# Designed miniproteins, single chains, part 114

Each design is a single chain, and the fold is of that chain. pLDDT is the mean over its residues in the fold that is shown.

## One batch from the design tools (miniprotein)

Design m3982
Fold by ESMFold2-Fast:
Structure m3982 (fold): chain A 89 residues (1-89)
Amino acid sequence: MSEDEKVKALREKAEETEKKMEESPGENVHLLYQEAIGLRAEAEDAVTGKQIRKKVDEEKSKEYELENQEKELQAMITGREAAERAARA
């Protein structure tokens, strides 16, 4: 299930739980209230988590590019030093 589908499902379940609270105000109201709060909190955490993951992925992509550039520079330095040693031998 996609993250968007998970958020939608959690919100729909929270709405259904709230409707049950309105239709059956009895001994189960406090349990339904706790369930509704929990589902809404999970939906908010999922949205926040999606935004954080996107930012982390963007930062990792930039780090990967920097690491590749450093490796290329290191390979060029090592290659030049090896060529200079071979020329002197």
Scores: mean pLDDT 72

Design m3983
Fold by ESMFold2-Fast:
Structure m3983 (fold): chain A 105 residues (1-105)
Amino acid sequence: MKEELIKEAEEKIKEGKEYKEKGDLIKAAEKYNEAARLYMDAGDSEKAREAAREGARLAQEADAKAKTLEEQMRAGVLLVDSSVLIATADKPVNPELQAFVDAAK
């Protein structure tokens, strides 16, 4: 019942903190948003709003980080494209570029 919903929300908050510590801001935001819904269902509107606000903040931070990653990936792609190396478009030219491609999935 309500106690189970609160316990589940607290577990989502813990998962969100773990993802935040790992730097996975999108998953952290998702966990905080899930906790907000569970707190709302449990009738704790204040805790629900706090969790939703933190989730929104993490999502905005993730958007800023994603834009920086896009700029880094674009710089790498432009370096290859400026050399007209079309034959290497889908082949890993270096480990860092491959890591960025994998992170973008």
Scores: mean pLDDT 67

Design m3984
Fold by ESMFold2-Fast:
Structure m3984 (fold): chain A 92 residues (1-92)
Amino acid sequence: SEAEKNAELAISTAEALLQMARAGLPSADLAAAIRRALPIIVSNLRKVKELDEELAKKAGEEVIRLLRETAALNPAVRPETERAIREVEEVL
């Protein structure tokens, strides 16, 4: 479904950030990647919410989990991940 595709795009974008952290991407580059990814995550979650509010909550929770794990691997990007988590929570 369209909602499932938008949810997958939001989650896979957050997964890409976690993969970058696991690969040892420098903190400044990872922070920039989080800032670039945030509008993509948020726009996709908004589309999910319009179509399937239950799926939006589940996808948003998974995105938040992935962002928290990214910050755990690289604490220097915590400000960017905390901002991203707040914007995700505001959409849900």
Scores: mean pLDDT 92

Design m3985
Fold by ESMFold2-Fast:
Structure m3985 (fold): chain A 75 residues (1-75)
Amino acid sequence: SMQTQQTLRTLALVRETLRQGRAERIRVTVTFQNGEEFEELFTRDPDQARRAEDAVRRALDEHGPAVQVSLEGVE
C-alpha cells in the first residue's frame, strides 16, 4: 500500500540520517489503525538497523499499514 511505502521510505531516511552521523539513535514508533503501537530503536550499527527494519516490516505484515510514524532522536 502507499502507506506501507511511505513507512519504508521513512525507515530509509532514518538509516541514512544515522549513517551520516546526524543522530546517535532514533526511536521509531509506528501506530496501527486499531491504536496499537510498535517501537524500535535504530542505531548507527548497520546490523542492528537491519534487524530493527526487519522487525518493523514484520509488524506491518501482522497489523497492516501504519497510520502514523513518529521519530524521536535519542542520545
Scores: mean pLDDT 87

Design m3986
Fold by ESMFold2-Fast:
Structure m3986 (fold): chain A 85 residues (1-85)
Amino acid sequence: SMAEDLAQEAVILARKMGLSAALVDSEEGDAEILVQVTDEGVKLTHRSTGESVTLGLGATVEDIKKAIVDLSVKSGIKDIKRAVE
């Protein structure tokens, strides 16, 4: 399906960006970025923070990259264990 194709593309893009990523049925997994197919589209979750973004089925490669960057940046700001300059 288009949602499954989008989810697989999100996993590949996250891995190319240096992040571990996996397709999951729930928010459980060992990867930094968890990718789920949902009724609304594709949900990306940053595992350590629980922050998520849902991408619609019309999402582009740039939308996926932006979502991954936003999750990583916002997660770093919220994560009090990370050194912020």
Scores: mean pLDDT 72

Design m3987
Fold by ESMFold2-Fast:
Structure m3987 (fold): chain A 61 residues (1-61)
Amino acid sequence: TLVEEFEVDGVRVRATIDGARYEVEAEQPLTPEQRQRAEEIARRLADLLVELQRVLEELAK
């Protein structure tokens, strides 16, 4: 599980990633465009997590 915080147009967003699933929560209401952007970021983080896990496994050897 990965939890990251970032900002979209000054709005703080928290993304929780658990495998292929992700959840986006914001401290302020998001516009449809901001929500789309935040979800895209969370999805890309989920994809990158798989690759990062492989790198970490290599470093652990």
Scores: mean pLDDT 76

Design m3988
Fold by ESMFold2-Fast:
Structure m3988 (fold): chain A 72 residues (1-72)
Amino acid sequence: SPELEELKKKYFEEIKEFLVSLGVPEEEAEVLAEQVIEAAYQLRDEFENEEELKEFMFTAARLAAQDYLDRQ
């Protein structure tokens, strides 16, 4: 959808770089960033504004990074 594509365009690099900064390898960070944005898009109507959606994405990214690192 155009809305999902716009979210990816707006946040993909930022979330990927955040995941890399937490210790996730770049290729895995790309996969996790995609999943985080898709999850936020599915839940988009539950957020009051884009700031809450962004906060959700960074929280989800942190949890995804921790889960990834704990599984290694």
Scores: mean pLDDT 87

Design m3989
Fold by ESMFold2-Fast:
Structure m3989 (fold): chain A 95 residues (1-95)
Amino acid sequence: LEELKEESAKLVEFHLQRAADAAEAAGMTDVAAQLRKLRDESVKKIREAKTEEELNQVLRETGARVSEIADQVPDEAVREVLTLAIIGIAVNIAT
């Protein structure tokens, strides 16, 4: 579980940081702030997860929130980075 939590935290941090940087570069400062906040909140929840079921639930919720943010983004390049973040997070969900 600890190894899965560390891998998941690193993955979420990487993808959401990259998405936030892309949003900021495009001038979408509010979107970048939302992504950084989600990154910090999600990493905290991942580290607090006590079971693989809780970990998978946090990852699903994080992906859903990234999708909600993507719906607000008119810039296609930033939307592509957000889509890649969703896919990256989804691939890390234990099946």
Scores: mean pLDDT 78

Design m3990
Fold by ESMFold2-Fast:
Structure m3990 (fold): chain A 71 residues (1-71)
Amino acid sequence: MDAILEALRRAYDISIENGNREAVEKIGQAGSYALGGDYELAKKHLREAAELDPAARPAVEEAIEAIDREE
């Protein structure tokens, strides 16, 4: 879980710095789903966030990898 939250925080901070509110919203939703154990919805929202803010893509991919290691 901690690795997921760390990667999510990095993606969030990148999209905040870029002023990409839509990506920030998607990353926040992904975090809520991940905390609830809904990893498929978390990954869906993360992929959408990476499309909205390509600069956040490496952190998004790290979060997806961390989710895949969890389950």
Scores: mean pLDDT 84

Design m3991
Fold by ESMFold2-Fast:
Structure m3991 (fold): chain A 80 residues (1-80)
Amino acid sequence: SSLERKLKEEEDKKKIEEIREKKKELLDFFLESIGRAVRSLLEEWKEKGNASPEVIEENERTIEELERLREEEKEKEEEE
């Protein structure tokens, strides 16, 4: 039956779209959560004086990379 095959293809498309939407939501949530944790750790190290300039630079690069990943995901959402 061609009708049953068509319905199954339509259901598969809907499931793929739902997975994609949930992936975007989860990625944004995780990137934000990681970013907050990294920023919190950097602030703690600054307050305690336990961070060398190299450690601060690495943390700042990590924050910038996380922000780039968030921007890339947002661009994919707007252009796709």
Scores: mean pLDDT 74

Design m3992
Fold by ESMFold2-Fast:
Structure m3992 (fold): chain A 100 residues (1-100)
Amino acid sequence: SEFEEKVYEFMKLANEIGDELEKRGELEAVKKIAEAYKKFLEAFNDYLETKTEEARKKTIEAAEELLKIIQEAAEKYNASEEMKKKIEEMEKILEEIKEL
């Protein structure tokens, strides 16, 4: 589905941002992102199993929280231009997901 494709794109970008922060030694940011990412994966896996509107809504809510944590890390740790572009792409994907 288009929702699943967009969620996988969002997931890929979150992982790439996490990898960049880990390479920079920002381990506290990586830990916080990993915790939010785990909750996002749990919500998305529930959606993949159930296909319910409730599970879809929880996936979107978890994605919003993950993006917020990534944005806060980007501000605190002086995000690269590449990381900022990935965050902008994640913001666009999240808005698209909400409209599906």
Scores: mean pLDDT 89

Design m3993
Fold by ESMFold2-Fast:
Structure m3993 (fold): chain A 90 residues (1-90)
Amino acid sequence: SKILEEMLERIKEVIDEFEAGKLSVEEMFERIKEILKEAYEKVKDDSEALKKLAELNDKILEVYNQYELGKLSEKEMAEKLREIVDEALS
């Protein structure tokens, strides 16, 4: 889906801003949540895109949860988020 591809590119840009020290962890996840919410509204009529969006959201939430539990450093968290986005950009 072109809409999902554009969403993933926007998330990647947010991760880049975080790695550049322009965003806190909290600000990065707030922006990612807004991007996901906007994508959900755009793909409501596409069941395959909705399934992919739900899977992506679950993966991102898992990374955030692992970070909050102290299992990931900020660097490891950013690397895992980037891997999720790059894998989804097919």
Scores: mean pLDDT 86

Design m3994
Fold by ESMFold2-Fast:
Structure m3994 (fold): chain A 99 residues (1-99)
Amino acid sequence: VDELIAQLKSADRAVRVQALIEIAKSGDPRAVEPLIELFKSTDPAERDAAIYAGIALGLMGDPRAIEPLREIAENPQGPFAEEKAIYARQALAMMGVKV
């Protein structure tokens, strides 16, 4: 699981997209907490990786992600805060959660 999370930080978009697909398809619950941590990152260098982490959480639909995603949607932090809020709301919508 950690290797796929690391691939979400790749400079190569194709590698990031493939990692996203594999994480979503596996549904491995061990990925949920690392993805939440990555999505919460305020490091500008991790901006793309954070966005992909949010998408993966929405596709997996694990309820452990609901509260962290809701917090980011309602109270986004740091640079690209509005962008993260948009993806947090999108992830919640994928899980059938109203915001």
Scores: mean pLDDT 75

Design m3995
Fold by ESMFold2-Fast:
Structure m3995 (fold): chain A 69 residues (1-69)
Amino acid sequence: NAAETADVMKAVADNKIAALNVSDADKAALKAALNALIDQVAAALKNNDIPTAIDNISKIVAALDKAAA
């Protein structure tokens, strides 16, 4: 379900953030931002709004790519 998907995505994001060579403050800020986007994905999936879910997933990927640069 959408809640289980969100929990899995948050766990994956947390693991990726933990691997970044950035400050603990920057990791906390990124985690908060990604959790907000993941919650939007879950809300979209609950409403069967697949285009909005895909858009928010793309934003999550872009945020992680930017943090890794």
Scores: mean pLDDT 81

Design m3996
Fold by ESMFold2-Fast:
Structure m3996 (fold): chain A 104 residues (1-104)
Amino acid sequence: EILELIEKLLAKAKELKELAEKEGLTVLSKALDNLIAILERIGAKVKAGKAISRDEILDFEVALGIFLIAYGVEKRLGELSEEIKKKIDEVVELADKLLELLKS
């Protein structure tokens, strides 16, 4: 269940990054690179049957925070497409669900 959620979130984050790159949203794209890297590390660990450490949960929470700050920056620099906003909402919803499971 946790692995499935990580894989779904990772797929949505990668899709959002491709769209952000096409729209020239460099701040958001860079924040997504960091979030994707942490999700890949956590996913590999879960797949190997290893426990996720508190430091890894904190790294994920920090990366999610940076992603939300990047979203705020891009909104101030210009109007975001409806497609970008929907993809951001999808990533946030999945990330919140994952964080809840990791902290329980």
Scores: mean pLDDT 88

Design m3997
Fold by ESMFold2-Fast:
Structure m3997 (fold): chain A 115 residues (1-115)
Amino acid sequence: YEDFVKKINELFKAIEAGDYEKVKELTNELIKDVTVADLRKALFIVLNPESELYPILKKALKTKKITVEDIEGYDVPVFAAALLIYLLTTPLPENVRKAIEEALLSHPAYKAFVA
């Protein structure tokens, strides 16, 4: 959890800096272990405000950070996918949005999901 939290917080800093290359690098690292099942669960979370994880995603985007306590007990790949999908539903600089979209759309889990 600590290494994952550190990477997410680094992602928020890269987003604020508008650093396309760093956002893309960190996004690829965060989704590395995401499966088709994780992607389906993540989409369900983002589409359902009643999900227990939805308030955590909303808080993370408002505060621009997460803690171990915020994600403790959740599957890391599901949280990573949900956070990134949720980010894409919010206002982002175009270069940042493009970095996240390119990383997600090129991922094997997404290709399997749409096949």
Scores: mean pLDDT 77

Design m3998
Fold by ESMFold2-Fast:
Structure m3998 (fold): chain A 84 residues (1-84)
Amino acid sequence: SEKENLKKALEYIEKAIEALKAGDLETAIEYLRKAAGYLMNTNDSRTYPALEYLQKAIEAAKAGDAETALEYAEKAKEIVKELL
């Protein structure tokens, strides 16, 4: 269901945030990608801003910028929480 996909996306965003705070960028990227996959499965345009923030978080993490990745992941989290 849409709500189950949103809950799973939120769970993986929160796991990614914890990994970013720990400096584990590879694990964070994996969790951010899983979160994006769950949001894409909703086929709901209201998720697009969160997907854009997750993509920016992944790009920042790949560049080694944990602080910027964390800011974008937190913004994605806020949007997903509002959709629940």
Scores: mean pLDDT 90

Design m3999
Fold by ESMFold2-Fast:
Structure m3999 (fold): chain A 88 residues (1-88)
Amino acid sequence: DEKIKKLKEEYKRELEELEIGLGSEEGRKKRKELVLKTAEGFYELGYPEEAVELLEKEAEFFASLGLEKEAEELRKKAEEIRRKAEEE
């Protein structure tokens, strides 16, 4: 699917631009928003498993930085998407 490939490429590019911002609250918020946007995009394209994997991976990354609130929000979104996919 060309759409999911494009979304993955856009995510990688935007993520690289945010790397310098991780030391700030604004940078962390932008990365979290990018992750949530990308995961929602995967789900909308019919790839809930890809969405959950992305959210879980990024939640572990945020947790490794001591950012447990951000990690918890991403995990909750992963649970929500997983639940919706199982109800289909």
Scores: mean pLDDT 79

Design m4000
Fold by ESMFold2-Fast:
Structure m4000 (fold): chain A 81 residues (1-81)
Amino acid sequence: SGLDELVKRGEEVAKEALEKAEELKKNPSLQDLGDQLQQLAEQLKENIKKAKDSLGAAGQAAQTMAQLRQLIKEAEELLKA
């Protein structure tokens, strides 16, 4: 159950990060942050796939989720400005 919850939450965070990346990329000055969000979202998706077979991959997924949550908050503040 814990692994299933990690996978579900990871998929939700990756989806949100990709949506924010698309919004940021509409502004040329925010394109670097958009690219960073997209790259980390793809890394999260990859680590989630491996989480079933590796505790290390599960740990990496959790760490990348925390980093993405912080960057999503930063993206939201920049999009409000």
Scores: mean pLDDT 84

